# Ledger of designs, part 41: designed miniproteins, single chains, continued (5)

Each design is a single chain, and the fold is of that chain. pLDDT is the mean over its residues in the fold that is shown.

## One batch from the design tools (miniprotein)

Design m17493
Fold by ESMFold2-Fast:
Structure m17493 (fold): chain A 90 residues (1-90)
Amino acid sequence: AALQAAAIANLTAANAALAAVAASSAAAKAAAVAATKALIALSLGNLAAAIANASAAIAAAQAAIASGGAAAQAALAALTAALANITQLA
């Protein structure tokens, strides 16, 4: 329960950070889509899909750092924390 709540909070924080740069960065938009898919998978109890989508969001957020600056860096930190929480649930 606590790990799931932490993962949801971290994925939500990542999406908020990515929303600031998603309009100007295709990589940030891809990261936001993947993070949203991870959140949906987590809410359905599909931990494997949540891990896969969180990992995809991290890769896209890393690509977004060059154009997204501090917002993309904040998203990457939140996504990394979310992935750690999800893997502990699995």
Scores: mean pLDDT 78

Design m17495
Fold by ESMFold2-Fast:
Structure m17495 (fold): chain A 63 residues (1-63)
Amino acid sequence: MEETIERIKKLLEEGKFDEVRALIDSLPDEERVFALLYAAAHGTPEQLRELGLENLAKAFKPK
């Protein structure tokens, strides 16, 4: 789990958003949820838009 989170962190810093999405898509459903929550919590608004996670971030924190 932690290794996957570290990879996501490095890929976000490099701007490799396609690789981040591919990595998350390759994970089992349970691990994918944790990876998505980590990205939503620690990503910038721009990074969240690039990953398509802005909708998930909005759903997690309702208006």
Scores: mean pLDDT 68

Design m17496
Fold by ESMFold2-Fast:
Structure m17496 (fold): chain A 55 residues (1-55)
Amino acid sequence: KKKDEFLKKAIEVAKELIERYQEAIARSTDPELQARLQRKIEALKKEIEVLKKKL
């Protein structure tokens, strides 16, 4: 199904975004920005699990 290919690509992109946010946290000295990025990472991890269940 075309949707399966889309889901696999969406999971890959989400994983890359998590890595970029982790790098941004490591380079940041702003605790509020770090907390905001950590929340985004948590949301992306939950979304990946939902997408995996649809495969």
Scores: mean pLDDT 81

Design m17497
Fold by ESMFold2-Fast:
Structure m17497 (fold): chain A 70 residues (1-70)
Amino acid sequence: DERVRRLGRELEELYRKTLEAIRRGDEEKAREYLEKAEEVIRRLGRELGMSEADIEASIAEVRREVEAAA
């Protein structure tokens, strides 16, 4: 599915940018990219037929990983 592949690539790019911003100490940009990544996760999860609870769990896990990297 082209839409799923596109969203997956967008998510990977935003995750990379979030980690790069954290490494630079750019908290504002890190927050901005993370918020965009969360929106992509919601879209991707809905496209894949995930429950809202599973989508929230995925977002929480990404936030935990980002916090651990900071």
Scores: mean pLDDT 82

Design m17498
Fold by ESMFold2-Fast:
Structure m17498 (fold): chain A 65 residues (1-65)
Amino acid sequence: SVKETSTMLEAMGAALEAGGELRLVERDGKTVLEIRVESDRALAELRRRAEELSRRSGMELRVVR
């Protein structure tokens, strides 16, 4: 959907800005957006952003180090 595409683009932008990577992971027939970062600061900032994006879109977003 347009909402899923928009969310994926926003997640990709946020990951790139933080110097991280965005990966699409399939779990139980669902696509999960996983953002990998190198620092605890980026982890905390992106977790807040991911929670907002998840709430707006209904997509599952994970932020990991």
Scores: mean pLDDT 79

Design m17499
Fold by ESMFold2-Fast:
Parts: C-alpha cells; sequence; structure tokens
Structure m17499 (fold): chain A 60 residues (1-60)
C-alpha cells in the first residue's frame, strides 16, 4: 500500500542519516575505511530510496 511504502521510505532515509552520524564519530585513523563502507552502503540505500519514491508516485 501507499502508506507501507511511505513508512519504508522513512526507515531507509533514517538508516542513511544514522550512517552519516556514525561516520562523523569514527576515529580519524579509521575514517578512510569507514568512509569507503559508508559510500558503498549509501549508494545502495539511495538507489532503493529512488526506486521506492518512483513506486510511491505510481501509487498516487
Amino acid sequence: SLEDAEIRLNFLKFTLEAGRFVLERVKPEHREEWQARFDAESARLQKEIDNLEKEIEKLK
């Protein structure tokens, strides 16, 4: 349903924001490794967000 899709979208956006919050708190010596992991995960999450936003538009 539209409501379920919107709830999922909000959860994905929250997950992305939480990832950024964690990255900002990583020790400088580990920043490069965690930045690389975040970049890979954020790219995947952003694709899922974009696909879900398109799906929501079709349900309207």
Scores: mean pLDDT 81

Design m17500
Fold by ESMFold2-Fast:
Structure m17500 (fold): chain A 71 residues (1-71)
Amino acid sequence: SAMETAANAQAVVERAKQLIEELKDKPISVLGRALGGLESAAYADPRTRDGAVQIRKLAEEAIKEKLEEEK
C-alpha cells in the first residue's frame, strides 16, 4: 500500500539522520561514503526509492555544514 511504501521510505530517511549523527566527528569522505551507500540501496528498492531523494538532500546539507566548519 502507499502507506507501507511511505513508512519504508521514512525508515531509510531516519537511518540517514542516524548516520549523520553517528559520523558527525568523522571526515567528510566517511560520511559521504556511508550516505551514498544508503542512497544507492534505497534507490534500488522500489519500496524505499522516494526516500533516496531525501537521503541525497540530507547528505548535501550535512556535507555543506561540515565544509563551512573547516574555515
Scores: mean pLDDT 80

Design m17501
Fold by ESMFold2-Fast:
Structure m17501 (fold): chain A 69 residues (1-69)
Amino acid sequence: LTPQQENDIKLALAEIYLTLAKQAEEKGDRESAIEMYEKAIEILEQTDPSDPDAQALLKEARENLEKLK
């Protein structure tokens, strides 16, 4: 995989975890939502720090996680 492909895969995986976190929140499963947001954040922290899409998702994930704690 090229570095760009690796970054794209990480962004896609993070978006999947964010979707799962949102679904857990909708179901009232706070613990699962927290776990999924934490996984999304971990992956996003491994992406290109200059990527504005990654930065936006990271900010959103962190803000949503803070509201659940």
Scores: mean pLDDT 82

Design m17502
Fold by ESMFold2-Fast:
Structure m17502 (fold): chain A 89 residues (1-89)
Amino acid sequence: MTAEEYLQKGRDALAAGNYEEAVKYFEEAIKLDPNNVEAWYLLGLAYYKLGDYEKAIEYFKKAISLDPNNPVAQEFLKEAEKKLEEKRK
């Protein structure tokens, strides 16, 4: 399976609400192509959907480190940071 095939399976799992399966597929995509910005922020989104905001923030920051002007990763980072702050209060 290619990085692109894993990325697509991850998107399909994410759309179906199978967030743990989505994490697995995005991790495999990243192993094959560690510079794929979309794979990093989608991994973050899957963790966000699982309620793991600290991991979500980590992976959104990784996506931003590869592409600082990526508006999707920047927006998801803000949302995850807001959720983490709310959870701690």
Scores: mean pLDDT 86

Design m17503
Fold by ESMFold2-Fast:
Structure m17503 (fold): chain A 83 residues (1-83)
Amino acid sequence: SAEDEKKLKALETLAKEGSAGSVPFIIPYLTDKNPEVRKKAAEALGKIGSKKAIEPLKKALSDKDPEVRKAAEEALKKIEEKE
């Protein structure tokens, strides 16, 4: 949908900017109805690398979509590498 396309573009912009202040705005998208949006949210949180995303990403490891689970695992690895 047009709304999902806007969400994906917003997540790409927030990931590119890399601000830890963006993390609270990205976290709600980890539970979006669209698995592409959930995957993109996990990737964005991994790129930003904020420890504030750890607990939301751990929940995403139980996502029904295997690509979302993989994105959450990769995001957690990136955050752990910074600590």
Scores: mean pLDDT 85

Design m17504
Fold by ESMFold2-Fast:
Structure m17504 (fold): chain A 58 residues (1-58)
Amino acid sequence: MSPEQRAVALEVAADIAEIAAEIHLELAEKGINPEKNRADAEADRAAAEALRAEAAAL
């Protein structure tokens, strides 16, 4: 797999993680396991940041 293809895959994975974070925050706002969903959203955002950093390093 080329570095360019890997960078695109990492950016797509980061976008998916950001969408997951948004969903978790919305569930928390609706009162569905708020503490867990806020923690999951924070983890998803951290994962997205790490994936974007990895893509930028290629």
Scores: mean pLDDT 87

Design m17505
Fold by ESMFold2-Fast:
Structure m17505 (fold): chain A 60 residues (1-60)
Amino acid sequence: APLLAEAVEDFEAPSPEFLSLRAGERVEILAELPGGLVRARSLVTGREGLVPAVFLRVLP
């Protein structure tokens, strides 16, 4: 099953490599990266990018 998470607050991407998210937006975690970063895909927009892990809550 895909590893799912939900944005706990709005995140505004500082550069094109990052993924902007709205609070409550669900994502699929594609990879965990060094420095507390995650590569995620938005289940709303289908876009992929980097998100700091502190903005995400993993779903059961």
Scores: mean pLDDT 85

Design m17506
Fold by ESMFold2-Fast:
Formats: sequence, structure tokens, C-alpha cells
Structure m17506 (fold): chain A 72 residues (1-72)
Amino acid sequence: SPIEKLRQRIEEIENSKEDPLMKEASLGVLEIHLYILEKILGPDNPELQEVRERLEKLRAKAEEELKKKLAA
């Protein structure tokens, strides 16, 4: 399932201690995949809403980490 693969990739990023810039790039790719899936399956799909919320939380954390790195 494309949704299951997307969830697995999100979980890998959540558990990764990778460089903030690399996380930012990986999140960008997953956000594009989510956009395509929402266009095909519709934005009202509960599984896609869950994935969107998880990606938004990860994006916020990655942006915060990157801002701290740039400010230091």
C-alpha cells in the first residue's frame, strides 16, 4: 500500500538522528507523495489526514532544528 510505505518512511525519519538539512530534504519528498495521494484518494481520507498531521509535526521540528543551527 502506498499509504503504508509513506507511514514507514515517516517512522524512519521520526526515529532518525540525521542532520537537520537531510531531514528537511527527506520531508520535502514525502510531502510531495502525500500531495499526490490526496489528489488521487481525496483529502477526506482519514489515513491521509493522520499522515498529514505526522508530516506537519516533523516539518515543524526540522525547521526549528535548522533555525537553531543557522542562529549558532
Scores: mean pLDDT 79

Design m17507
Fold by ESMFold2-Fast:
Structure m17507 (fold): chain A 56 residues (1-56)
Amino acid sequence: SDAKARAIAELLGISVENAKNLIAIAEELGIDTTVALVEAQAGPEVAAQVREILES
């Protein structure tokens, strides 16, 4: 979980705490919904990388 949060934080340029919040959103709303939100903010390539991290 901490390793995933750090990877997402580096990828998105956000804090580790914000990345942990994103993981919590994925646990509550599901990966597909969370990835759609990332795509709206950062585009489809970054969203695909976030999906890969969340599914690992």
Scores: mean pLDDT 84

Design m17508
Fold by ESMFold2-Fast:
Structure m17508 (fold): chain A 73 residues (1-73)
Amino acid sequence: MAREEFFRRLREVARAQNALARELNLPTALSDEELERRLEENERAAEEAGVDYEEVLEKLDRMLEELERLLRE
């Protein structure tokens, strides 16, 4: 479950970051298709790296909260 939860939250963070980039018209803004491709690449890379999913989930939660705060402003 930790692995599945990690990738679910990773996608949430990435989508929030992309939404912010798109809202601000930043050069880093991606299309939905490009975002999904990069998420798939990141998932593969994380699995190859042997990530501690529980530790990273805590970090992702904090990042998501910060991004949501930025989107509200």
Scores: mean pLDDT 74

Design m17509
Fold by ESMFold2-Fast:
Structure m17509 (fold): chain A 64 residues (1-64)
Amino acid sequence: SPMDKQLQQLWEELMARIQELKRLSVEDAEEKKAEIVEELGSPELQALREQTRLIMDAVIEDKK
């Protein structure tokens, strides 16, 4: 469906942004995490937001 294609594209874009977090300082990564979570603030994206948040949390914790 068109929605499935849009969600797949969004997921691929989010994965690229998460890879970018690995190159940032902990402080800059936390700032980018907050930005991404805010962008995914719609009710329709709640599940994607929670999954993305957990992955970003793991990446940032690995930097500490």
Scores: mean pLDDT 82

Design m17510
Fold by ESMFold2-Fast:
Structure m17510 (fold): chain A 68 residues (1-68)
Amino acid sequence: SIKDEVEEIVKELQERAARETDPRVRALLEDFARYLQSLLENGEIKSVEEARELYDQFMAAVDRLRAE
């Protein structure tokens, strides 16, 4: 289900945040996890593919931040 897949992504983000040493990146991971949970609760995520695309875009932004 969409709920189960999004909750798995949220859990992965929380686990990444727990092991992250950069406090800026940790905060971004935690904030994004809360954002995805909010979108799920509000019925704003319509597919698993949409959730995965948002995740990929977020991770690309994190990688750019680390390169700066």
Scores: mean pLDDT 83

Design m17511
Fold by ESMFold2-Fast:
Structure m17511 (fold): chain A 76 residues (1-76)
Amino acid sequence: MLERLKEELRKLAEEAEKAGLEELAAVLREAAERLEEEAERLIAEGYSREEVLELLERGVRDAREMLERLIAERKA
């Protein structure tokens, strides 16, 4: 469900903001707002709804891992 992924991206943005990564937080919020458009683009390119959901879920997971690394690096 795209709404769940959008909510997860917004939560990542809040976490980035708390870490002082305001620019990254803005990018993550924009990604959440554009997630539906990106999904529609991929469907138009011939991907199934399930394939699109899997791709977007991987993207959100990758964003989380990146955020966690950046926070850890700033604390080091």
Scores: mean pLDDT 80

Design m17512
Fold by ESMFold2-Fast:
Formats: structure tokens, sequence, C-alpha cells
Structure m17512 (fold): chain A 88 residues (1-88)
């Protein structure tokens, strides 16, 4: 169960990273970001993804519950929602 929770949380983090990348691409298309700004944002998204995956692995080793692991993966939804609001 904990292994499945880590797998699900990692998949959530990867999906959030893909969605954030899509938002950056949309902002670039709309002229709200320069190419240099978009490149920096994409790099930050990749670093964010790697950091969150590493944290999930640390939580698993520390004995975090499946609920805690999934909640951590879901906790990124607020940041993702704020970015989507900027497109409206």
Amino acid sequence: MREEAVKEAKELVEKWAEMLKSVVEMLLERGALSEEEAEKELKQIEEWKEEKIKKLEEMYKAGASPEEIIDFGLGQTEEQRELRKKLE
C-alpha cells in the first residue's frame, strides 16, 4: 500500500509538471512571457518535479502513511490552480 501511494503521488507530481509546462507554453504563445522567461520557468518546473519526487522517496523511507504521501502529492494542486487563474 505505501509503495502504491508513492507511485500514485509520483504520477500526480509528473502530471502537475506537465500541466505547469503547458501553462508556460500558453503564456509564451500569448506574449505574456518572453522566450528567456519561458526557458527559466520550464527549468524551474523540472527542478520542482525532481525535488518533489525526492521528497516523496524520503517520506517513504521515513515511514510516512499512504494518506500523508498522497496528500503531499495532491498539495501541489493549489499552486497549479493559481497558475491557471493567470491564464484567465
Scores: mean pLDDT 74

Design m17513
Fold by ESMFold2-Fast:
Structure m17513 (fold): chain A 59 residues (1-59)
Amino acid sequence: GDAELRRQLARAERVIAENDDPVVLRAALHELRELLKQASGELAERLRELIDRVEARLA
């Protein structure tokens, strides 16, 4: 449900904030893309925004 999706998003946000390792960031990016498949509305927008930020960090 939405609560579990928000919990997983918050967990991914913490991992991304605490790590600069490209391997860790790529793994997190894969997880975010999988979460996006389950998300809609505001959660989907937040996930897309976070994906864009992580992709920018890896460029």
Scores: mean pLDDT 84

Design m17514
Fold by ESMFold2-Fast:
Structure m17514 (fold): chain A 94 residues (1-94)
Amino acid sequence: SEEEEKARRYLDEATQALVAGDYKKAIENAEKAVELAPEGSPLRVRALKILGVAYYKMGDYDKAIEALEEAIRLATPEEKAQLQIFLDYVKEKK
């Protein structure tokens, strides 16, 4: 759909911003990607992961935990393991 295509573009922008260290831009684009991505889609899981990482980099551990818990809820079993390791790390850091 057009909405899914827009979600992919926002996810790409969020990923590029995250790599560049622009965490505010990463959050803005990842939030838009989450809004537009189909429920339960891999796009939504990826957008939530970027959101979690960006919030963690900003020191907003509560928001990072929230995004990562939502990503885990929607993720495949294989993805859950990696996400759980990062979630546990963020919880220890808080």
Scores: mean pLDDT 88

Design m17515
Fold by ESMFold2-Fast:
Structure m17515 (fold): chain A 72 residues (1-72)
Amino acid sequence: MEEEYEYRIKLLEEQIKNATSDEQKANIYLELGRLYLERGDVEKAIKYFEEALKINPDNEEVRKLLEEARKR
């Protein structure tokens, strides 16, 4: 379902361009990271999880997902 992932990614990339708050950006980066991880694109997933952690370093969910991605 590459088409489904591409559509969801495109929507999130458009949302990040219109995001005005750090909280909104962090949430979008987390969702982008999850989508790329589901696709098996570990490198992009790590990048987006790191961006989310830059905004909210105490987010345990993002830290756990980043550790999971780095194991692959």
Scores: mean pLDDT 79

Design m17516
Fold by ESMFold2-Fast:
Structure m17516 (fold): chain A 79 residues (1-79)
Amino acid sequence: MAEEIYKQARDEAERLKAESPVNAARGQALEEDARGFYEMEKGRKEGKSAGEIFNTYRQHQARADALRAEGDALEAALA
Protein backbone atom coordinates (compact mmCIF):
# COMPACT_ATOMS: atom_id res chain seq x y z
CA MET A 1 0.00 0.00 0.00
CA ALA A 2 2.53 2.63 1.11
CA GLU A 3 4.88 1.68 -1.75
CA GLU A 4 2.06 2.05 -4.31
CA ILE A 5 1.09 5.44 -2.85
CA TYR A 6 4.73 6.55 -3.10
CA LYS A 7 4.91 5.32 -6.72
CA GLN A 8 1.69 7.20 -7.61
CA ALA A 9 3.02 10.35 -5.90
CA ARG A 10 6.27 10.16 -7.91
CA ASP A 11 4.29 9.80 -11.16
CA GLU A 12 2.07 12.77 -10.23
CA ALA A 13 5.09 14.89 -9.24
CA GLU A 14 6.65 14.18 -12.66
CA ARG A 15 3.47 15.36 -14.43
CA LEU A 16 3.30 18.51 -12.27
CA LYS A 17 6.94 19.45 -13.00
CA ALA A 18 6.00 20.06 -16.65
CA GLU A 19 3.24 22.57 -15.75
CA SER A 20 4.86 25.35 -13.67
CA PRO A 21 7.42 26.03 -10.89
CA VAL A 22 4.52 26.30 -8.39
CA ASN A 23 3.17 22.89 -9.45
CA ALA A 24 6.71 21.43 -9.45
CA ALA A 25 7.20 22.45 -5.79
CA ARG A 26 3.76 21.12 -4.80
CA GLY A 27 4.41 17.85 -6.65
CA GLN A 28 7.70 17.43 -4.76
CA ALA A 29 5.82 18.04 -1.48
CA LEU A 30 3.33 15.29 -2.39
CA GLU A 31 6.25 12.93 -3.16
CA GLU A 32 7.92 13.73 0.22
CA ASP A 33 4.66 13.06 2.12
CA ALA A 34 4.25 9.71 0.35
CA ARG A 35 7.95 8.85 0.90
CA GLY A 36 7.56 9.52 4.63
CA PHE A 37 4.62 7.12 4.79
CA TYR A 38 6.57 4.52 2.78
CA GLU A 39 9.61 4.84 5.10
CA MET A 40 7.35 4.41 8.17
CA GLU A 41 6.02 1.08 6.82
CA LYS A 42 9.52 -0.03 5.81
CA GLY A 43 10.93 0.81 9.26
CA ARG A 44 8.06 -1.04 10.95
CA LYS A 45 8.79 -4.17 8.88
CA GLU A 46 12.51 -3.85 9.67
CA GLY A 47 11.74 -3.81 13.42
CA LYS A 48 12.86 -0.24 14.05
CA SER A 49 11.70 1.51 17.22
CA ALA A 50 8.64 3.76 17.16
CA GLY A 51 10.94 6.72 17.84
CA GLU A 52 13.16 5.95 14.84
CA ILE A 53 10.12 5.44 12.59
CA PHE A 54 8.43 8.69 13.64
CA ASN A 55 11.72 10.63 13.43
CA THR A 56 12.09 9.54 9.78
CA TYR A 57 8.45 10.44 9.07
CA ARG A 58 8.83 13.86 10.72
CA GLN A 59 11.91 14.60 8.60
CA HIS A 60 9.99 13.92 5.38
CA GLN A 61 6.95 15.84 6.69
CA ALA A 62 9.19 18.86 7.42
CA ARG A 63 10.59 18.72 3.87
CA ALA A 64 7.06 18.48 2.44
CA ASP A 65 5.95 21.48 4.54
CA ALA A 66 8.96 23.50 3.30
CA LEU A 67 8.16 22.59 -0.32
CA ARG A 68 4.49 23.59 0.15
CA ALA A 69 5.63 26.93 1.62
CA GLU A 70 7.96 27.39 -1.39
CA GLY A 71 5.06 26.73 -3.78
CA ASP A 72 2.82 29.15 -1.87
CA ALA A 73 5.54 31.84 -1.96
CA LEU A 74 6.02 31.36 -5.72
CA GLU A 75 2.26 31.58 -6.31
CA ALA A 76 2.03 34.76 -4.20
CA ALA A 77 4.96 36.31 -6.12
CA LEU A 78 3.09 35.66 -9.40
CA ALA A 79 -0.12 37.31 -8.11
Scores: mean pLDDT 80

Design m17517
Fold by ESMFold2-Fast:
Structure m17517 (fold): chain A 83 residues (1-83)
Amino acid sequence: MLEEVIELLEKAREAAKGGDLDEAIELAEKALELARKSDAPLKDQIILVIEQAIKAAKAGDLDEAIDYLEKAIELAKKAIKIE
């Protein structure tokens, strides 16, 4: 589950870097749903950071959205090491 969350977040980050905010939001929302259904360590922290990324993207804050996506990816990778 977390590996799929990371893949979706990495795709969302690439879409955001390419200027495709709508695609970035869709991919981040998919990652959020998978994170909510997981029993992963740091789940609440991962969810919060993904929600912040989506909020920034919807506000048109591209740099902030990318920063939060990168933070969410790092948290999810740390959570995998705890499992």
Scores: mean pLDDT 84

Design m17518
Fold by ESMFold2-Fast:
Parts: C-alpha cells; structure tokens; sequence
Structure m17518 (fold): chain A 81 residues (1-81)
C-alpha cells in the first residue's frame, strides 16, 4: 500500500509541474494515473480529487470526452469513500 501511495504522490507532483508548464494533456494523464493508484490503495477521497483534477486538465486541453469520463470516475470513487 505505501508504495502505491508514494508513486501516486510522485505522479501528483509531476501533474502539478505540467499544469504550471501549461501542458494540460500531460497533467491530465498524471492526475488520472495518480487517481488510479490512490483508488488501489483504498484512498477514495484522494482518488476522487485526482480524477476531478484530471477532468479539469483535459477540459483545458480541449478533450471534453476524456474530461466527462474522469468526472464519472471521480463520482464513482466518492461513492466508495
């Protein structure tokens, strides 16, 4: 579990750096992967936050379909929290 959390934290930091660089598509992928790892670790609130951040990043990148998919993942994670 701790290795999943550590990797998710590293991906979250990479996502934040990508947002600051204006690379929203890369940021969205990092947030999505971080969310998956938090979900596997049972941290559903944190996973939901990451999926929501990924959705926002995909929307900024112009990928509305991916953004909608991530909002659904965020809502599903919240139901397990």
Amino acid sequence: MEELIKKAEELEKQADASVRAGDYETAARYFDEAGKLYEKAGLYNKASQMYRAAATAYRMAGDVEKAEELIKKSNEALKKA
Scores: mean pLDDT 87

Design m17519
Fold by ESMFold2-Fast:
Structure m17519 (fold): chain A 68 residues (1-68)
Amino acid sequence: MVTELLVTSSSPQLTPQVIQSTLANLGYNATVTELSPGVFRVEVEGPVDLQAINDALAPYDAVVSYLT
Protein backbone atom coordinates (compact mmCIF):
# COMPACT_ATOMS: atom_id res chain seq x y z
CA MET A 1 0.00 0.00 0.00
CA VAL A 2 1.31 3.42 -0.98
CA THR A 3 0.90 6.51 1.22
CA GLU A 4 0.76 9.75 -0.76
CA LEU A 5 1.96 12.98 0.86
CA LEU A 6 1.92 16.61 -0.20
CA VAL A 7 4.98 18.65 0.86
CA THR A 8 4.99 22.44 0.52
CA SER A 9 7.83 24.80 1.40
CA SER A 10 8.87 28.42 0.95
CA SER A 11 12.56 27.43 1.25
CA PRO A 12 14.61 27.25 -2.01
CA GLN A 13 16.89 24.73 -0.20
CA LEU A 14 14.19 22.05 -0.23
CA THR A 15 14.64 19.86 -3.34
CA PRO A 16 13.29 16.42 -4.33
CA GLN A 17 16.72 14.97 -3.48
CA VAL A 18 16.69 16.50 0.03
CA ILE A 19 13.18 15.13 0.69
CA GLN A 20 14.11 11.65 -0.61
CA SER A 21 17.35 11.54 1.45
CA THR A 22 15.55 12.74 4.60
CA LEU A 23 12.87 10.04 4.23
CA ALA A 24 15.51 7.39 3.48
CA ASN A 25 17.29 8.34 6.73
CA LEU A 26 13.97 7.75 8.54
CA GLY A 27 13.75 4.29 6.91
CA TYR A 28 11.20 5.08 4.18
CA ASN A 29 11.32 4.13 0.51
CA ALA A 30 9.91 7.16 -1.28
CA THR A 31 9.44 8.59 -4.78
CA VAL A 32 9.45 12.39 -4.89
CA THR A 33 8.00 14.45 -7.75
CA GLU A 34 8.23 18.25 -7.93
CA LEU A 35 4.84 19.55 -9.11
CA SER A 36 5.89 23.22 -9.04
CA PRO A 37 8.56 25.26 -7.18
CA GLY A 38 8.11 24.48 -3.47
CA VAL A 39 5.33 21.87 -4.04
CA PHE A 40 6.16 18.15 -4.01
CA ARG A 41 4.22 14.91 -4.29
CA VAL A 42 5.75 12.10 -2.22
CA GLU A 43 4.80 8.43 -2.60
CA VAL A 44 5.92 6.24 0.31
CA GLU A 45 5.68 2.44 0.56
CA GLY A 46 3.56 1.50 3.59
CA PRO A 47 2.31 3.56 6.55
CA VAL A 48 4.14 6.73 7.65
CA ASP A 49 4.72 8.70 10.84
CA LEU A 50 3.55 12.10 9.59
CA GLN A 51 4.85 13.91 12.70
CA ALA A 52 8.37 12.45 12.29
CA ILE A 53 8.48 13.56 8.64
CA ASN A 54 7.21 17.06 9.53
CA ASP A 55 9.85 17.31 12.30
CA ALA A 56 12.65 16.15 9.94
CA LEU A 57 11.69 18.71 7.26
CA ALA A 58 10.96 21.57 9.71
CA PRO A 59 14.42 23.18 9.06
CA TYR A 60 13.23 23.74 5.46
CA ASP A 61 9.98 25.44 6.57
CA ALA A 62 8.08 22.50 5.11
CA VAL A 63 4.47 21.49 5.76
CA VAL A 64 3.61 17.84 5.15
CA SER A 65 0.04 16.55 4.78
CA TYR A 66 -1.73 13.46 3.45
CA LEU A 67 -2.72 13.79 -0.19
CA THR A 68 -4.99 10.70 -0.16
Scores: mean pLDDT 83

Design m17520
Fold by ESMFold2-Fast:
Structure m17520 (fold): chain A 54 residues (1-54)
Amino acid sequence: DIQKKLQQLQQEVKKLEEVLQTLRKMGSLDDTLQSVEDLLQQKKEELKQVQEQL
């Protein structure tokens, strides 16, 4: 079900955004922040691809 995949990806993106915000507040190293940002961008691209299939 493509709708379930869409909802799951939206939730993953939101979770990663929350993690990134928390890491920034904690003063995490740039490398750690970059890794999370890269993962977030990857998940956003997956979300866009799934939306385009609808």
Scores: mean pLDDT 80

Design m17522
Fold by ESMFold2-Fast:
Structure m17522 (fold): chain A 63 residues (1-63)
Amino acid sequence: SEVVNEVSTLAEEGIRALSEGDTEKAVKYFEEGAELAEKAGLEQAAEAMRRAAESVPRLGESM
């Protein structure tokens, strides 16, 4: 599916942003991936992406 490939790309970009220390960019990619997955009915992928976005703030300036 095209959507599955796009969600996967957003996840990879989010991980890339984290490796570069760009937590704000990482959150945006994970949130975009979660929304895209949810609209496509990919509930497990959407949940995984939301959890990824939620975990990023704990590595940044917000506790």
Scores: mean pLDDT 78

Design m17523
Fold by ESMFold2-Fast:
Structure m17523 (fold): chain A 85 residues (1-85)
Amino acid sequence: MLSKEEQREYGDELEKYGETLEKKGDYRRAGAAYENAGDYYENAGDYKKAAELYRKAAEAYEKAGDLERAEELKKKAKELEEKAK
């Protein structure tokens, strides 16, 4: 299994990739990259950063017109925000 440090490193790379995709207008792929970044941070136990990434993913999916996935990620982010407090 990946270490928590390795999981955060993969998460950071995916967040940067998502930002690059957003600049290109590839909102659906940006959403997927942010969602995957959030998964890595969640697995690392960094629930606050994971929630932030899931909210970025939700915003990207909304811009892509994928409202159902955006809503699911907003719920997941809220649950992780409560867990982080």
Scores: mean pLDDT 87

Design m17524
Fold by ESMFold2-Fast:
Structure m17524 (fold): chain A 64 residues (1-64)
Amino acid sequence: SELDELRAQYIAAGSEAGLYRMRAWVLERIGAPQAEIDAARARADAAEARARALAAQIQALEAA
C-alpha cells in the first residue's frame, strides 16, 4: 500500500540521517578534511528533511 511504502521510505531516510550524522561526528573527531565533514553533514541534513516530509505525509494519510 502507499502508506506501507511511505513508512519504508521514512525508516530508510531516518537510518541514512543517523548514519551520516554519526559519520560527520567521527570525521570531526579524527580531524578529517573539512570538505568531507561538510559533505557528511549535508547528507544527514538532507535525509532528516526527507524524513520530516515523509512523517508529515504519513500523519496526513493516517488522519484521513
Scores: mean pLDDT 90

Design m17525
Fold by ESMFold2-Fast:
Structure m17525 (fold): chain A 63 residues (1-63)
Amino acid sequence: MKARREAVRYTALNILKIGLQTDVALGKATDRDRELLKAIEEALEKYPDDPEKAMEAVDKAVE
């Protein structure tokens, strides 16, 4: 019964990714924002079927 909630979280990560990509393109992103974007993209590719693990991977990558 987690599938819908997982899909919503996956969508939220993709929205955040698009926002960060926009900030990078506009020159408003910091180096930390670029690293966060990279971490999100890698996490989404690594955990396409597990958005909870994708979020955990992003959290660890910013350390």
Scores: mean pLDDT 74

Design m17526
Fold by ESMFold2-Fast:
Structure m17526 (fold): chain A 97 residues (1-97)
Amino acid sequence: VMTIEEVEEKIEEIIKTLSPEEALKAIEELVNQLSDELGMSDEQKQNLLGFYVQLFLGRLIKEGVEIPRETFEAWLRKYLDEELAQSMLQIWDRATS
């Protein structure tokens, strides 16, 4: 199993080298691999995916990457539950205001 440091390094590499859409796909693939190796339930897999998607989208906000609000909201809605999606959207609105 990858260490937490190895996962963080891999995500940093993904963020630096890939477009946001390619990075989201790479995160899905990484989570699928980890889920399979650890024998995770669908719920556990979804929670892990949501965590890494939040981490990635939070980095995009911090770095001031220009993303249309509609695109950002669609990504949030695809990967996160309603409450987390709404929370992240509020953070994005504050950062871009």
Scores: mean pLDDT 76

Design m17527
Fold by ESMFold2-Fast:
Structure m17527 (fold): chain A 60 residues (1-60)
Amino acid sequence: MEIERLRVRKAQLEESIKTLNKQREKAAKVDPEKAKELDSQINYLKTELERIDAEIARLE
């Protein structure tokens, strides 16, 4: 079912953001450029979460 697939994807994105935040914290101490790249990835995933939340709301 489409809405269930979107909810699964949302959960995966939330977990990915959590993992990237942890990686970003470690990278900030050894590779500032890597930390900036991770910040960009986190922002992208947050935008995807907002999009998925809108899609779920549209289907309900």
Scores: mean pLDDT 82

Design m17528
Fold by ESMFold2-Fast:
Structure m17528 (fold): chain A 85 residues (1-85)
Amino acid sequence: MVEELLKKMEEIVREAERRARETLDKRSAILEEASATVEGIGLAVEATVLKIETDKELREKRKKKGEEDKKESDKKHKEFQAERE
C-alpha cells in the first residue's frame, strides 16, 4: 500500500501549506490595517499639535486682555478711592 502512504504524506504537506497560507493571509490583513491606522494616527497627531499651539496663543491673548481689564478696573477703583480721600 505504497500509494496510500504517499497520499497521506501529500495530505499532511497540503494541510501544513494551507495552515501557513491562512496565517500569512491573516498577518497581511493585520499589517494592512495597522499601516492605515498608523497613517491616520500621524494625521490626527499633527491636527492635535496645531490645535494645541492655536489654543496656547488664544490663552496667551486672553491672559493679556484679562491683565489689561484688571489694570483698567484697578485704575477705576483707585480713582473712586481718590474721590473719598
Scores: mean pLDDT 73

Design m17529
Fold by ESMFold2-Fast:
Structure m17529 (fold): chain A 64 residues (1-64)
Amino acid sequence: MKIEELVEEAKKRGLSDQEIENLLALLRKYGRPDASLDEALRLYQEHVEKLKPKQEELIKKVNK
């Protein structure tokens, strides 16, 4: 199954089992359950980066 290939490649990229499960859930939520690993990683990184800049903005406000 394509999901087995996605899981194996994600582990090779250093993703934890929890991160892989979150990634699969994210794909289903956005209507892309059969997406390639590259598409899945793109969506996951965009989701994480959307949250990370908020923390950096808070740090910048405190450090001034």
Scores: mean pLDDT 65

Design m17530
Fold by ESMFold2-Fast:
Structure m17530 (fold): chain A 67 residues (1-67)
Amino acid sequence: SKEEAERALRSGIEAAEAGDATAAASVGHDLKKAGLVDPELAREIERAGLAGDAAAAKEKLQEALES
């Protein structure tokens, strides 16, 4: 649901703000698997998090939340 997606995205943003790129990547993976957000955005979130780029992951999480 939209509410589930928004909750996951907010959780991911909080993790990314704390510098937890791994947690942000996990959120991107879960959102992609569940089909809760645009697949391209979910992949970008996961890729940024796996690369250890918490700032990029946060930007993509915020983009998904605003859409």
Scores: mean pLDDT 83

